# Designed miniproteins, single chains, continued (5), part 64

Each design is a single chain, and the fold is of that chain. pLDDT is the mean over its residues in the fold that is shown.

## One batch from the design tools (miniprotein)

Design m18348
Fold by ESMFold2-Fast:
Structure m18348 (fold): chain A 67 residues (1-67)
Amino acid sequence: RSAEAADLFAEETVRRIEELKSKGDLDGAREVAEKAIRTAQEAADHGALSPEDAQRAIERVREAYEA
């Protein structure tokens, strides 16, 4: 299901962002976050994810990067 796929994608992406931030790689963390947000938006635009699932994934990624 797209919800489960989106949640797993967001969880893995958040872990990568947190690891990069903990190492001081803020540029790497930003790149990962921006790429993930773009990927989720494109998936929603093309019907691969529901808009709700994509928005939830985007919010989780954004929150991890901004924390």
Scores: mean pLDDT 81

Design m18349
Fold by ESMFold2-Fast:
Structure m18349 (fold): chain A 59 residues (1-59)
Amino acid sequence: MVEEAREYLESLNLSEEERKEAEELIKRMQEAIDAGDIDAFVEYGKKLSELAKRAEEKE
């Protein structure tokens, strides 16, 4: 799942700032999985999805 999200984001032309934000969100999602924190995982996943949508809409 996390690897699939990362590949999808690589297919988008992200700015340096957006790429950094995406990397931090992916890291937080992995930490949430490791901790069993489903709520945190969902929250970071939503932020990542919104970032991906913004990047897609710019093209």
Scores: mean pLDDT 74

Design m18350
Fold by ESMFold2-Fast:
Structure m18350 (fold): chain A 56 residues (1-56)
Amino acid sequence: SLKEKADEYEKLAEEYRKKADEFVKQGNTAEASGYLGKAIQYENEAEKLRKEYEAS
């Protein structure tokens, strides 16, 4: 379902944000930026899916 997909993307977003924070602590800003970018993409997809199933 759309709700299940949204929940999965939210979990992925949280995982990627945690990875980004780890790289920031290591001083690896390039990899941190990559992981943060992925986290934001997953957050946006999750929000889009949530709005879609709420409107249905």
Scores: mean pLDDT 84

Design m18351
Fold by ESMFold2-Fast:
Structure m18351 (fold): chain A 120 residues (1-120)
Amino acid sequence: MAEELVKKAEESLKKGNYDEAIKYFEQALKLDPNNADAYYLLMKVYFAKGDYDKAIEYGRKALELDPDSPKRKEVLLLMAQAYLEKGDYDKAISYAEEALKIDPNDERAKRLMEYAKKLK
């Protein structure tokens, strides 16, 4: 049941129906509150909507539930970008550096860090 709701939410997200996607993810989390993938996808939805505070909140929850996730680098990169959009350049740099510990050649992480340093 929760898996079917996550699939419906992902389909809504692919179509750009962010509010419908959020509704399905919230329903999935009521059935399975420890679904790290649902929190990761909610992070992506809120980031796409420009709600960086909620994107950070859900990204943190995804990392807490699954700290060794193969999605960890992407979560850290999205957190860095969200903090940069909020003007918190120190946190943007910190999260980009954490992503570089996973992949030292990640050009997105390097660009985020350099851009945040220039705005400081």
Scores: mean pLDDT 86

Design m18352
Fold by ESMFold2-Fast:
Structure m18352 (fold): chain A 77 residues (1-77)
Amino acid sequence: PEEAYRLLVEAGAEETARDVKGIVEQAIASPDPSKRAALVTAAGIILTAAVVEGKISPETAQRAHRLVVEAVDAAEA
């Protein structure tokens, strides 16, 4: 969660960073794999919206999304 958050803050998207961090923390805390998958999807939607709004680049969104998936997967492993 910290890695994706830092990347987004460094890109100047602090509000997006907070929203994504909150969703990732909820996903990691959830014992339900379906809820976890839905929250990861929600984080991806927020990142896509931030690109459309011009807050972050598509490259930053892709990197942040990978970090989100890795953080959630690491919590399961």
Scores: mean pLDDT 82

Design m18353
Fold by ESMFold2-Fast:
Structure m18353 (fold): chain A 56 residues (1-56)
Amino acid sequence: AEPSAEEGQRNADIVKAANALRAGATREEVRKTYGLPDEVIDALERAIAALDDIVA
């Protein structure tokens, strides 16, 4: 199935937010910049932490 325009935009913002978090941006900065819900930011931080724990 093809993603909707809204899904595409959200996915792009999620990717940018994940890259910002990996670069050392804070949760507050990501919230302010991308306007993502806390649930999405929590999921991104958890995913990044899990990947770091597996690779470490």
Scores: mean pLDDT 72

Design m18354
Fold by ESMFold2-Fast:
Structure m18354 (fold): chain A 67 residues (1-67)
Amino acid sequence: ADEYYNKGNEYAAQKKYEEAIKYYEKSIELDPRYLLARRQLIALYEHIGKKEKAKELREEVEKLEAE
């Protein structure tokens, strides 16, 4: 999980947002409760204007935090 999360951060820093998204999603696939990766993915979707995807992911985080 951490490996893919860190790789996502590297691509985001390079403004390679599609690659960053790919690695954050991979991190979440391996650990669905990795809230840090989910929060970074939300921030990325907001940054690139994918507001609906950001909203859906926020709702998923809210459900996970309610458990």
Scores: mean pLDDT 79

Design m18355
Fold by ESMFold2-Fast:
Structure m18355 (fold): chain A 57 residues (1-57)
Amino acid sequence: MDDFLQQLKEQEKEVEELLKKAKEDPDVSRYVADVLIAIGKQIDADLQRKRKLEELE
């Protein structure tokens, strides 16, 4: 349980730090957008893998 609370505090701190940097640095804001796009592509690749397996069956 202590680890759970520590994880929440660490996560909140990192999110606040990231938001502060994104507001002050346009390059950081663009980097955050690129990261979100990369995550989306990773999810799409995983879905494509599952769809191809289903089509082969």
Scores: mean pLDDT 67

Design m18356
Fold by ESMFold2-Fast:
Structure m18356 (fold): chain A 118 residues (1-118)
Amino acid sequence: MITLKESGGGTVAEGGSVRLTGKFSGDVSSIFIVSWWRQRPGEPEQFVASIDMLTGEVSYAPEVAGRATISYDAAKKTAYLDLRDLRVEDTAVYYVQAVDLATGKVYRGEGVELTVVR
């Protein structure tokens, strides 16, 4: 069984930057897509970024394109989401999600809260 644990949230000033971290435990050899999702207060869940574990191809939502970088450190089994030029509207709970290649099973963490203040 794969478990995911997010960290690196908290309260950050507008215009600042943050690194959100999603650590994997267990066997990740069958994971082929890792993605970050967020849920803003009172809004539906939104896609933020993804990385294809086989090709290294990355994808970003338009709202964060040019401000976000997704990466994965295989030695540490850790996904990162770097966000810069933070806006109050980036305030959300952020979730790391992983998809198993063989089963299509989706794993996700419990989320990390990011609050951006003026």
Scores: mean pLDDT 86

Design m18357
Fold by ESMFold2-Fast:
Structure m18357 (fold): chain A 97 residues (1-97)
Amino acid sequence: STAQELIDKAKELIKKAKEYLKQGNITQALNDLGKALDLIEEALKIASDSDIPEIKKLLKELKKLAMEALKKSETLDEILRAIGLSLRAIGLILELE
């Protein structure tokens, strides 16, 4: 499905963000997490009920990685972006509960 294509792209971005966090590249990790969240929001607009469990799993992973990025953040920009991504992901998770 078209939703699955967006989900798969979001998965790859989340995977890249995880690798960037391990390397200490917080800004690059936040960029990829932001792009992944945008793709997840687009997927939700066209998602069927069968897509929702996978989307919830991705949002929970994105939230965890955004919180990890927050702990590793050294600049105000990185801190604010990590908080913003965490809150957006939490909001979407709650809407899907």
Scores: mean pLDDT 90

Design m18358
Fold by ESMFold2-Fast:
Structure m18358 (fold): chain A 76 residues (1-76)
Amino acid sequence: GGTVFSDLDVEAIKTFAEKNIKDEEKLKEIIKLAEKAKKDPSFDPGKLIDALSEATGLSKEEVILKIVEELEKLKK
């Protein structure tokens, strides 16, 4: 719910990143950005989606859809 990243949102993002990012250094930076998004309410979630799109080679729309799929799995 909302535009602010929850614990479940961050976990879904980490799961998506681990599955789709093969470069360990890029994965590490994405995890840091996700943790920052959770801690900093002024963080722009669009920047994290942009970084995920670039790191995975997927479109921003595909990144969002796949994160939503991981989030739904975590809800059950």
Scores: mean pLDDT 77

Design m18359
Fold by ESMFold2-Fast:
Structure m18359 (fold): chain A 75 residues (1-75)
Amino acid sequence: MDVTAVIVIESKDPEKAIEIGRRAAREEGAEVLAESVNGDTVSIVIRAKDRETAERIGEKVEKETGSKVTILYVE
């Protein structure tokens, strides 16, 4: 059963964070449903096949941006 998750990224370069997040989601086969920026916080809503896929996306974003990444699951 697919999961909906919000990838929350704390970054001083939100445009770059969005590009990296969008690419990471696409590489892992997840769909990007929405993107938002509020100051230094980027939120990317994704639909992934499982939680492990969402966690891999978050890890890729964290590694490439050096930013704090938090994943919130929507039921």
Scores: mean pLDDT 85

Design m18360
Fold by ESMFold2-Fast:
Structure m18360 (fold): chain A 68 residues (1-68)
Amino acid sequence: DELVLEGLRALEAGDYERAKALFEEALAKDPENVYALYLLAQALAKLGKEEEAEEYFEKARELNLKSA
């Protein structure tokens, strides 16, 4: 997914707001994209939004368990 790849590049560059926006756009297209959920959670954690990050980590974990 191009949006996920662009978001990863933004995360690696330290542009956490851009990474957040790109992962949110990826999730708008595929709400069950486990990778985008994990990466959005990481971007939120980097922004200091720990409670929001925890919510997305939990959602990603639940979906990942469902796919196991």
Scores: mean pLDDT 82

Design m18361
Fold by ESMFold2-Fast:
Structure m18361 (fold): chain A 90 residues (1-90)
Amino acid sequence: MSEEQIEELEEALAKASEIPGVSIFVSGNSIYVSYGTEPEAKKAVEELAELARKMPDLIVEEEGNMLILSPNGSPRGEEAMQRLKEKFGS
């Protein structure tokens, strides 16, 4: 994926984190986006999932109320995940 695609995903994640009912956290090598029962939170995470699925080098999984973003094993996917973990991990 391109530098611009990584920046777009970083911005989209930051915007989603401001929506009531959305929480973003890092676990292992993945970014988790959880959402509650609020329709706005669910819609925001669905839109984020569509954006993330357009990103090469990432694996996008959904389980219950969780969106999971992981690197696909490529060097570029690992670089993107490191940047996301630096921004959203503490």
Scores: mean pLDDT 81

Design m18362
Fold by ESMFold2-Fast:
Structure m18362 (fold): chain A 64 residues (1-64)
Amino acid sequence: SVPAEALRLAAEGARAFNAGDYERAIELFEKAIRLLEEAGVNPALREDARRMLAEARERLEKQR
């Protein structure tokens, strides 16, 4: 299901973030957010993913 796929993508994004792979984390969180928005489900997970996406972008910028 879309919620299960989005949860998997968000979990993979969190693992990438924790590994310091911020480019991969951004990719995964963007995919999770897109799926949740298109399906109109789980606003809490969507907001969590958006927060993590913003953090990943900030961390990536600091690596430059």
Scores: mean pLDDT 84

Design m18363
Fold by ESMFold2-Fast:
Structure m18363 (fold): chain A 69 residues (1-69)
Amino acid sequence: SKEELFEKLKKLLEGDIEVLREEAESEEELEEIEELEEKLEKAETVEELIEIGVEIGIIKLKRAVERVT
């Protein structure tokens, strides 16, 4: 069901954000992660969760680029 998908996706994103916060390498990154935590707490639709997932992915890619440069 849509409710089951929402709950599973929210739980996965909560885990991703927790790891992302523990691995944060700058205050700027930590602020971005805190904004995502607030968005996730307020999210009511699967579409909003997908948008948060994309933002998490962008932070991960940015971190990866900084590590190879």
Scores: mean pLDDT 82

Design m18364
Fold by ESMFold2-Fast:
Structure m18364 (fold): chain A 133 residues (1-133)
Amino acid sequence: MDALKQQALENLQLTQDNIDELKRLLPELSKASPAALATVTEKLEELTRLLQQALESAQTGTIEETAQKLEEAQRSAQETLDTAKREIESQGGGGKLAPPEVREQYYKELKEKLEESQRALDQLTQAVLQLIS
């Protein structure tokens, strides 16, 4: 029991750390191509879905199921961060950049999806704390 509670808390913290690092990378992502921004946005949508599945498990299921779903969400958060870092690194300058207005629209969508992932994580954190208390 205590080991599963510890694992759940560790995976929540790692997920939050990955989202916080993504937020720190936002200024560099604002310079990214629309294709790069769309790729990161798709990963954030998958992360939000997994966080919502973990939330359902925390509200209706067992600590064992919740710990497993948190592990999946944490891996998705790490993959999202790794994807964002690769997209930033691949922009070594030399291609024709999309118009700023187009990049700004994709960047806005990315920020909105990142905020959605943060809201899902906040709800999940409260549910997990309630489950383990």
Scores: mean pLDDT 85

Design m18365
Fold by ESMFold2-Fast:
Structure m18365 (fold): chain A 91 residues (1-91)
Amino acid sequence: MEEAEKLIKEAFKAAVAGDLEKAEKLFEEALSLLEGEEKGRALALLGRVYALKGDLEKAIEYYEEAKKLLENNPELKKGLEEAIEVLKKQL
């Protein structure tokens, strides 16, 4: 999906630049256009944005939702499980 790919790229650029508010909005917009594994990837990136904002509870919620969509991708799922464990230790 052309539009979703564009939104993900712009959201990633915003996050790297430290514009977490813009990154959040762009990832949320992309989520409305995505399904399956690609939606899982976008949810994981949105979770990272919330972690960078210090909202660890929301970050964990998004990582848990991402895991459900990445069930058939064991490498990404394991990375999310490790990220969730690290964030839970900070709560």
Scores: mean pLDDT 83

Design m18366
Fold by ESMFold2-Fast:
Structure m18366 (fold): chain A 59 residues (1-59)
Amino acid sequence: AAARQAELDARSEALAGPGAEFAKLAREKGYSDAEIAQLVAERLAAGLSLEEMVAELKA
C-alpha cells in the first residue's frame, strides 16, 4: 500500500508543468479528470515520466 503523502506529492508534480499539458491534451481527446489521474498514476508506477507520456500523446 502506498503512503497517502507520496500519492499527494505525485499528484502535485503531475499537475505542474508537463502534467498540466498532458491533462489539457487528454481533455481535448475526451478523457475525464478521473481517467487522466488514473492513467498518470499507472504510468508513473511503471517508471514513465510525464514528458514521455506527453510525447506519446503527440506521436
Scores: mean pLDDT 68

Design m18367
Fold by ESMFold2-Fast:
Structure m18367 (fold): chain A 72 residues (1-72)
Amino acid sequence: SKADELVKQGMEALKAGDRETASKLFEEAAQVYEAEGDEANAWLSKGLAAIARGDYDTAQEYFDKAAAARPG
């Protein structure tokens, strides 16, 4: 999917040390997942964007929301 491709691009940017580009790509992925109704992956992608910014407290909050949104 487009969202999965954006996550892949974000991970590659993060490996290259480009945290700003990684954050933007993960935010775009979150928007695409939201449009697809994939709430769990939208929160995970927001968490990854927060990690890229060094905002670990916000990342933990978003990962907790992702866990709550997963099918049981």
Scores: mean pLDDT 85

Design m18368
Fold by ESMFold2-Fast:
Structure m18368 (fold): chain A 57 residues (1-57)
Amino acid sequence: MEELVKKGEEKEKQGDNSGAAFYYGLAAQKAYEEGNYEKSKELVEKARSLGADIPYP
């Protein structure tokens, strides 16, 4: 999960919003599977703000 968040942050810094959203989406799914619903929600909101069409967890 944390590695995926870091990759998303790196992509965001590079202006790659699509790549950032992709990694934040994967990180959100991982957090949800681990029972960290609050973190999953935060990551979904981040991905959505970058243009990802992700259903609410």
Scores: mean pLDDT 77

Design m18369
Fold by ESMFold2-Fast:
Structure m18369 (fold): chain A 57 residues (1-57)
Amino acid sequence: EKEEMLKRLEVLKEAAESANNKEAVELFEKAIKALEVEKDVEKALELAKKGVLLLES
């Protein structure tokens, strides 16, 4: 569900902000825009995946 994905992306963005990981924050912000503005779920997932990889590296 888009609403659930959006909430997950917001949580991930907050986690990246807490970690002071600017690159991950930017990726999650782009993922949120892809989901909300572009309506591109696939792009949002790819951007979120990249952000998570940066946080977990």
Scores: mean pLDDT 81

Design m18370
Fold by ESMFold2-Fast:
Structure m18370 (fold): chain A 65 residues (1-65)
Amino acid sequence: MLSPAEARVAAVLSRHPFGATVREIAEASGLSQATTSRALRALEARGLVERVGDRYRVRPGVRVE
């Protein structure tokens, strides 16, 4: 199961098809950068999100319903 922070981060990323930085996601989700970074690492470890340089994006084919 996703934590509330992970769910919010995933929802923000679903609106950013080209990816977003930790700062952009934190501002859009209303979370701290530290909480956002931790949630992104958890999502990446689960294969739901990928890191491209300094940006994160939802992996192709992942549903965020």
Scores: mean pLDDT 77

Design m18371
Fold by ESMFold2-Fast:
Structure m18371 (fold): chain A 64 residues (1-64)
Amino acid sequence: MNSKVALEALKLYEEGKYEEAIKLLESTGTEAGKRAAEALRKAAETGNAALAVAAALLLVAEDV
């Protein structure tokens, strides 16, 4: 379930739509979604792509 949201959020992040990606993750209402949103926000602030990948992995891990 969350893996689909993770892919959509990463796609938005790659397009430079950081705010939309963060809002999408926050709208899930899950703890994993909140953590992923925090990681994406930090990635956008620092320019660290590894944090965006970590956010996606958190959501995928919860899905399985």
Scores: mean pLDDT 70

Design m18372
Fold by ESMFold2-Fast:
Structure m18372 (fold): chain A 114 residues (1-114)
Amino acid sequence: MEEEIEQLEKLSTLLHKAIGLVREALRAVDAGDFERAKQLLEEIISLLNEAKEIAEKLGYDDIVQRLNEAIELVKKALESTDPEEIKELMRQILRLLSETLADVHRRLEELKAK
């Protein structure tokens, strides 16, 4: 239980950081700073891969699938040269990560209540 709680808290921290970087990447695209936006997207992939490893270790298949979808959307954004497409992909990533974080928080509350 304690080890599972610690891993979920780490997963929550990684997802919060990734969400923050997605928001920063959206601001960078709006400012026309595509180089910074792409650097932030690369950092997001690294964080999401670490989050995915934790979710896989915990056996949370639904979270793993959602993180895989988010990683693929980030890869599409990295390959895009269209600012509007990048922003739409960023909004999809933000929604997906926010839903994943909510699921992690619900799981933490359930474990801490026991």
Scores: mean pLDDT 87

Design m18373
Fold by ESMFold2-Fast:
Structure m18373 (fold): chain A 68 residues (1-68)
Amino acid sequence: GKLNIDVEKYSDIEMLLIVSDERLTVAELTDEQREKMVNAYQQFPLPESTSEVARQTVAELLEEKKAR
């Protein structure tokens, strides 16, 4: 399901882990959730438990940020 939580309650890495657990795609995230995931991806190595769906979501967000 879509994640409907307050992003300000979670750190960038915690947001990445939550999205990984829920297996969410780019289309299911808010702009604030996308920003936190991109920040986590750029500052920290991805946790081993990060799902393939979350890795693809982060990669897509990073490409969108580069295309701005």
Scores: mean pLDDT 62

Design m18374
Fold by ESMFold2-Fast:
Structure m18374 (fold): chain A 92 residues (1-92)
Amino acid sequence: SKLERLRELAERILKLIEEAIKNNQPFDYDQVFEVTELLDRIYRLLRERNDPEALELVQRIAKAFDEALKKGVGPTPEIIELLREILRLLED
């Protein structure tokens, strides 16, 4: 199901954010901006779907990302691609 795939993608993203923090992944403004834009688009779609479980998963990603940014840690290309997969999944 799409919800099961969303949970899988969210779990992978959360693990990658933790790895990025451990590895002190360099801060890149363009990559940070892209993640912020993707999360905003995902939130807008979820608001229209009335799916509280999916919303909770994305909120956990946003919180983990915010904590990483607070530590000066940026996203990896893999995190960005997984967020694009979530967006595609929700647009379907």
Scores: mean pLDDT 85

Design m18375
Fold by ESMFold2-Fast:
Structure m18375 (fold): chain A 62 residues (1-62)
Amino acid sequence: MHTVTGEAEIKEGETEEQAIFRAIANAVEKAQAAGIAFSRIEKIEVKKEGNKVTVTLTLSDA
């Protein structure tokens, strides 16, 4: 089980959900760059601070 974080800024005209999806994509890209193999995302935690969204993913091989 591995934990990775991703971030995205809410752009003008963008919804918070769209920013969250971009933050998730960023977290997955970081996991792949680190050589982390996973088969599923066990947990997604979202934190919003101003116009910045931080997503923490818990990744599992099961």
Scores: mean pLDDT 80

Design m18376
Fold by ESMFold2-Fast:
Structure m18376 (fold): chain A 66 residues (1-66)
Amino acid sequence: AEEELARGRELYRQGRLGEAREAYLRAIDLDPTYAEAWRELGRLLADMGDLEAAARAFARAQELEA
């Protein structure tokens, strides 16, 4: 989970948004309670222009950190 999150961050930094999204989703698939992965996914989705998906990802992260 953490390894996939780190990979996603590196891909995002390189502007490889689609691959970064796949890495973040992999981290979430491995640990659906990984709030940080949901927050990073939300940030990425917002930068990609998918504001509804971003809002849902941020809401999930908040639920997990409550």
Scores: mean pLDDT 82

Design m18377
Fold by ESMFold2-Fast:
Structure m18377 (fold): chain A 55 residues (1-55)
Amino acid sequence: AEEREKAIEEAIEKMKKAVKEGKIDEARDIALELAQTLKLSEEEKEKVAAAVEAV
């Protein structure tokens, strides 16, 4: 649980950085890999998307 939350937070920060740099494709790839690797729920996917869109 703790490691999972940390991995999600780190991935969100990387995605935010990529979006700010205009690397939208990189941000999308990070989100997709995270969702598949950690088997994110729909609620977790929504939370990640909302956090990235808030940049």
Scores: mean pLDDT 75

Design m18378
Fold by ESMFold2-Fast:
Structure m18378 (fold): chain A 56 residues (1-56)
Amino acid sequence: SKEEREKRIIEGAEQFLASNTDPEAQKIALEIAIKEAERAGLKKTAEYLKKLLESI
């Protein structure tokens, strides 16, 4: 479902950010997650991830 995909993308990104403190690695991981969310049509998820990217 869309909800399961959304949860998987968000949890994956948040887990990566929690385990890796390198800003460049965090940016790359978020850019990948944003593209995955956009490709899946998850606009609000992509917006959330973009806000996280701007905070780095």
Scores: mean pLDDT 84

Design m18379
Fold by ESMFold2-Fast:
Order: sequence, then C-alpha cells, then structure tokens
Structure m18379 (fold): chain A 58 residues (1-58)
Amino acid sequence: SHHPVDDFLLGRLFEEGRPPTEANVRALAAELGRERILAESGASEEEVDAFMAKFGLA
C-alpha cells in the first residue's frame, strides 16, 4: 500500500520481524496510539484518523 500510515506500520512490523497481518497492523497501531503515529509516520491528521477509524480504534 502507498498509504503513509500503512507503509509506516508495515515497515515497523518488518523491522521487528512480525508478520504483516491486519491483526498485527491493528495491534501495533493500538500500541503506538494516534499521537505517536501522527508524529512519526508523516501522515496528515485526516489520514491517521481515517486509518484509526477503519480499524475501530477511533
């Protein structure tokens, strides 16, 4: 995916040796939280909020 939040989280999962599953993406997003994802991913607030809502985290 070319989505900034997806690319950021998948990159982190790859670096940590975690499988790139939807469950792991959701778990990592929940672990990091909105503020950290916003600060580190380079995504906009709208992109982060849409991503969190998609996974039921907003």
Scores: mean pLDDT 80

Design m18380
Fold by ESMFold2-Fast:
Structure m18380 (fold): chain A 89 residues (1-89)
Amino acid sequence: GAEIARKAVEEALPEIVDAIAEKFGITYSSVEEALKNPVVRAAVTLAMGKALPEVIKAKSVEEAKQILVDAARNLTEEDIKRAQELFGI
């Protein structure tokens, strides 16, 4: 349900951000600093949005976290470009 999805997003956010930053060669000192980068922010938002229908059906926080991380790792360059357009780049 929604509570599982919310908790999974909160708990998985550092790993999601790390996966995206690593994929695009972005160095950061904290999740908060990484999210100041429009590319990272757009990619995180897109990954969450794409994963949300499956995350809502997840039976556990751990399952939902895995779905979110997999969504982040499966983002394409084209997906990132679309997300950047939504966030003003």
Scores: mean pLDDT 76

Design m18381
Fold by ESMFold2-Fast:
Structure m18381 (fold): chain A 100 residues (1-100)
Amino acid sequence: HMQELVDEAVAARQAEKDAELARLIATSPHFARLYRLLDEAGLTPEQKRTLLRAAKSIVALLRDGLPEEEVERYIKQMADALGLSEEQREEILRLVREAA
Protein backbone atom coordinates (compact mmCIF):
# COMPACT_ATOMS: atom_id res chain seq x y z
CA HIS A 1 0.00 0.00 0.00
CA MET A 2 2.67 2.57 1.00
CA GLN A 3 4.84 1.81 -2.07
CA GLU A 4 1.87 2.39 -4.43
CA LEU A 5 0.99 5.69 -2.70
CA VAL A 6 4.62 6.88 -2.87
CA ASP A 7 4.89 5.98 -6.58
CA GLU A 8 1.58 7.75 -7.30
CA ALA A 9 2.67 10.87 -5.36
CA VAL A 10 6.04 10.97 -7.18
CA ALA A 11 4.33 10.61 -10.58
CA ALA A 12 1.75 13.32 -9.74
CA ARG A 13 4.49 15.71 -8.53
CA GLN A 14 6.52 15.12 -11.72
CA ALA A 15 3.42 15.60 -13.92
CA GLU A 16 2.63 18.88 -12.12
CA LYS A 17 6.19 20.17 -12.69
CA ASP A 18 6.08 19.08 -16.35
CA ALA A 19 2.70 20.81 -16.82
CA GLU A 20 4.10 24.02 -15.30
CA LEU A 21 7.08 23.97 -17.70
CA ALA A 22 4.81 23.19 -20.68
CA ARG A 23 2.61 26.18 -19.78
CA LEU A 24 5.70 28.41 -19.49
CA ILE A 25 6.93 27.27 -22.93
CA ALA A 26 3.44 27.91 -24.40
CA THR A 27 3.08 31.42 -22.87
CA SER A 28 6.67 32.78 -23.01
CA PRO A 29 8.40 33.27 -26.40
CA HIS A 30 11.76 33.34 -24.60
CA PHE A 31 11.15 29.96 -22.94
CA ALA A 32 9.85 28.52 -26.24
CA ARG A 33 13.12 29.58 -27.89
CA LEU A 34 15.15 28.23 -24.96
CA TYR A 35 13.37 24.85 -25.25
CA ARG A 36 14.19 24.75 -28.99
CA LEU A 37 17.86 25.55 -28.32
CA LEU A 38 18.11 22.73 -25.75
CA ASP A 39 16.32 20.30 -28.10
CA GLU A 40 18.69 21.19 -30.97
CA ALA A 41 21.67 20.73 -28.59
CA GLY A 42 20.58 17.09 -28.15
CA LEU A 43 19.83 17.23 -24.42
CA THR A 44 17.76 14.44 -22.85
CA PRO A 45 14.22 15.19 -21.55
CA GLU A 46 15.61 15.10 -17.98
CA GLN A 47 18.41 17.56 -18.82
CA LYS A 48 15.97 19.90 -20.60
CA ARG A 49 13.61 19.83 -17.58
CA THR A 50 16.49 20.56 -15.19
CA LEU A 51 17.77 23.55 -17.20
CA LEU A 52 14.28 24.97 -17.93
CA ARG A 53 13.36 24.75 -14.23
CA ALA A 54 16.65 26.44 -13.27
CA ALA A 55 16.09 29.16 -15.91
CA LYS A 56 12.59 29.80 -14.51
CA SER A 57 14.07 30.25 -11.01
CA ILE A 58 16.82 32.56 -12.33
CA VAL A 59 14.25 34.72 -14.17
CA ALA A 60 12.28 35.12 -10.91
CA LEU A 61 15.47 35.98 -9.00
CA LEU A 62 16.54 38.51 -11.67
CA ARG A 63 13.14 40.22 -11.32
CA ASP A 64 13.76 40.34 -7.55
CA GLY A 65 17.17 42.03 -8.04
CA LEU A 66 19.71 39.16 -8.17
CA PRO A 67 23.07 40.53 -9.50
CA GLU A 68 23.66 39.67 -13.18
CA GLU A 69 27.19 38.43 -12.34
CA GLU A 70 25.69 35.68 -10.14
CA VAL A 71 23.29 34.74 -12.96
CA GLU A 72 26.20 34.49 -15.44
CA ARG A 73 28.19 32.28 -13.03
CA TYR A 74 25.24 29.93 -12.40
CA ILE A 75 24.34 29.57 -16.09
CA LYS A 76 28.02 28.90 -16.93
CA GLN A 77 28.17 26.13 -14.31
CA MET A 78 24.96 24.49 -15.61
CA ALA A 79 26.01 24.75 -19.28
CA ASP A 80 29.46 23.28 -18.53
CA ALA A 81 27.85 20.39 -16.61
CA LEU A 82 25.58 19.66 -19.61
CA GLY A 83 28.41 19.89 -22.17
CA LEU A 84 27.01 22.97 -23.92
CA SER A 85 29.22 25.23 -26.06
CA GLU A 86 30.16 28.81 -25.17
CA GLU A 87 27.83 30.05 -27.94
CA GLN A 88 24.91 28.02 -26.55
CA ARG A 89 25.70 29.29 -23.01
CA GLU A 90 25.66 32.92 -24.23
CA GLU A 91 22.30 32.40 -25.99
CA ILE A 92 20.78 30.83 -22.84
CA LEU A 93 22.02 33.80 -20.78
CA ARG A 94 20.52 36.28 -23.28
CA LEU A 95 17.13 34.49 -23.34
CA VAL A 96 16.98 34.35 -19.52
CA ARG A 97 17.79 38.08 -19.24
CA GLU A 98 15.16 38.96 -21.88
CA ALA A 99 12.54 36.79 -20.10
CA ALA A 100 13.12 38.73 -16.86
Scores: mean pLDDT 77

Design m18382
Fold by ESMFold2-Fast:
Structure m18382 (fold): chain A 79 residues (1-79)
Amino acid sequence: MEEALELLDKAVELLRQGKYEEAIKYFRKAWELFKKLNDLEGQLVALTLIETAYRKLGDEEKAEQVRAEGDKLNQELAK
């Protein structure tokens, strides 16, 4: 948990600096850790930020792919 949050914080700082490709790298590392933890909320946060970074890069195709993955995960959330 803590390690995944530290990776998110690092990636957000990189995103603020305009280092979008580097930010995506750290967001993906956080996403992998949230998957291992079965933390669905953490996975959704990481995916949303990856989508944002791809849109800032102008990579609309990859942004839409990440969005679709997040939407699928939301559908798997049983209440």
Scores: mean pLDDT 82

Design m18383
Fold by ESMFold2-Fast:
Structure m18383 (fold): chain A 80 residues (1-80)
Amino acid sequence: SSELEEEKELFEELVDSYIEKIKEIKKYMSPENQKKAEEAIKKIEELREEGKKASLEELKKIFEEIRKIAAEVVELYEKD
């Protein structure tokens, strides 16, 4: 559907944005938290691949998981 196509395009753009943000803030984190940020990027990339084959409902769930992972990395950065 056009809705699924639009959501998949937006999903890819937002995932790229989250990965770029994590890579940027990672530069300013402690070595321990840099490793956690690297694992977060790896998990987001795995979820990105799952998103390519996802239905609209599945895509929304995958996106929420990515958002939570990204938020956890931002929390680590703010507390570091």
Scores: mean pLDDT 85

Design m18384
Fold by ESMFold2-Fast:
Structure m18384 (fold): chain A 73 residues (1-73)
Amino acid sequence: AEELVKKGEELLEEGKKAFEAKDYEKAKELFSKAAELYLEAYRISKDQEALDKAIEASTLATQAELKLEEELK
């Protein structure tokens, strides 16, 4: 579980860098992967902190998706 949290944090930071670079497709992919890892960590540990991080990463993935949809207009 702890290793999943660490990997999720790495992906979340990489996603934030991609988002700042306006690479919203990459940011969405990285945030989505981070959310999946945090959810798996929560399933194993039942740690509320892991669930909170999964929600944060999922929210950021949604924000990146909305930016991608704006670019398609």
Scores: mean pLDDT 81

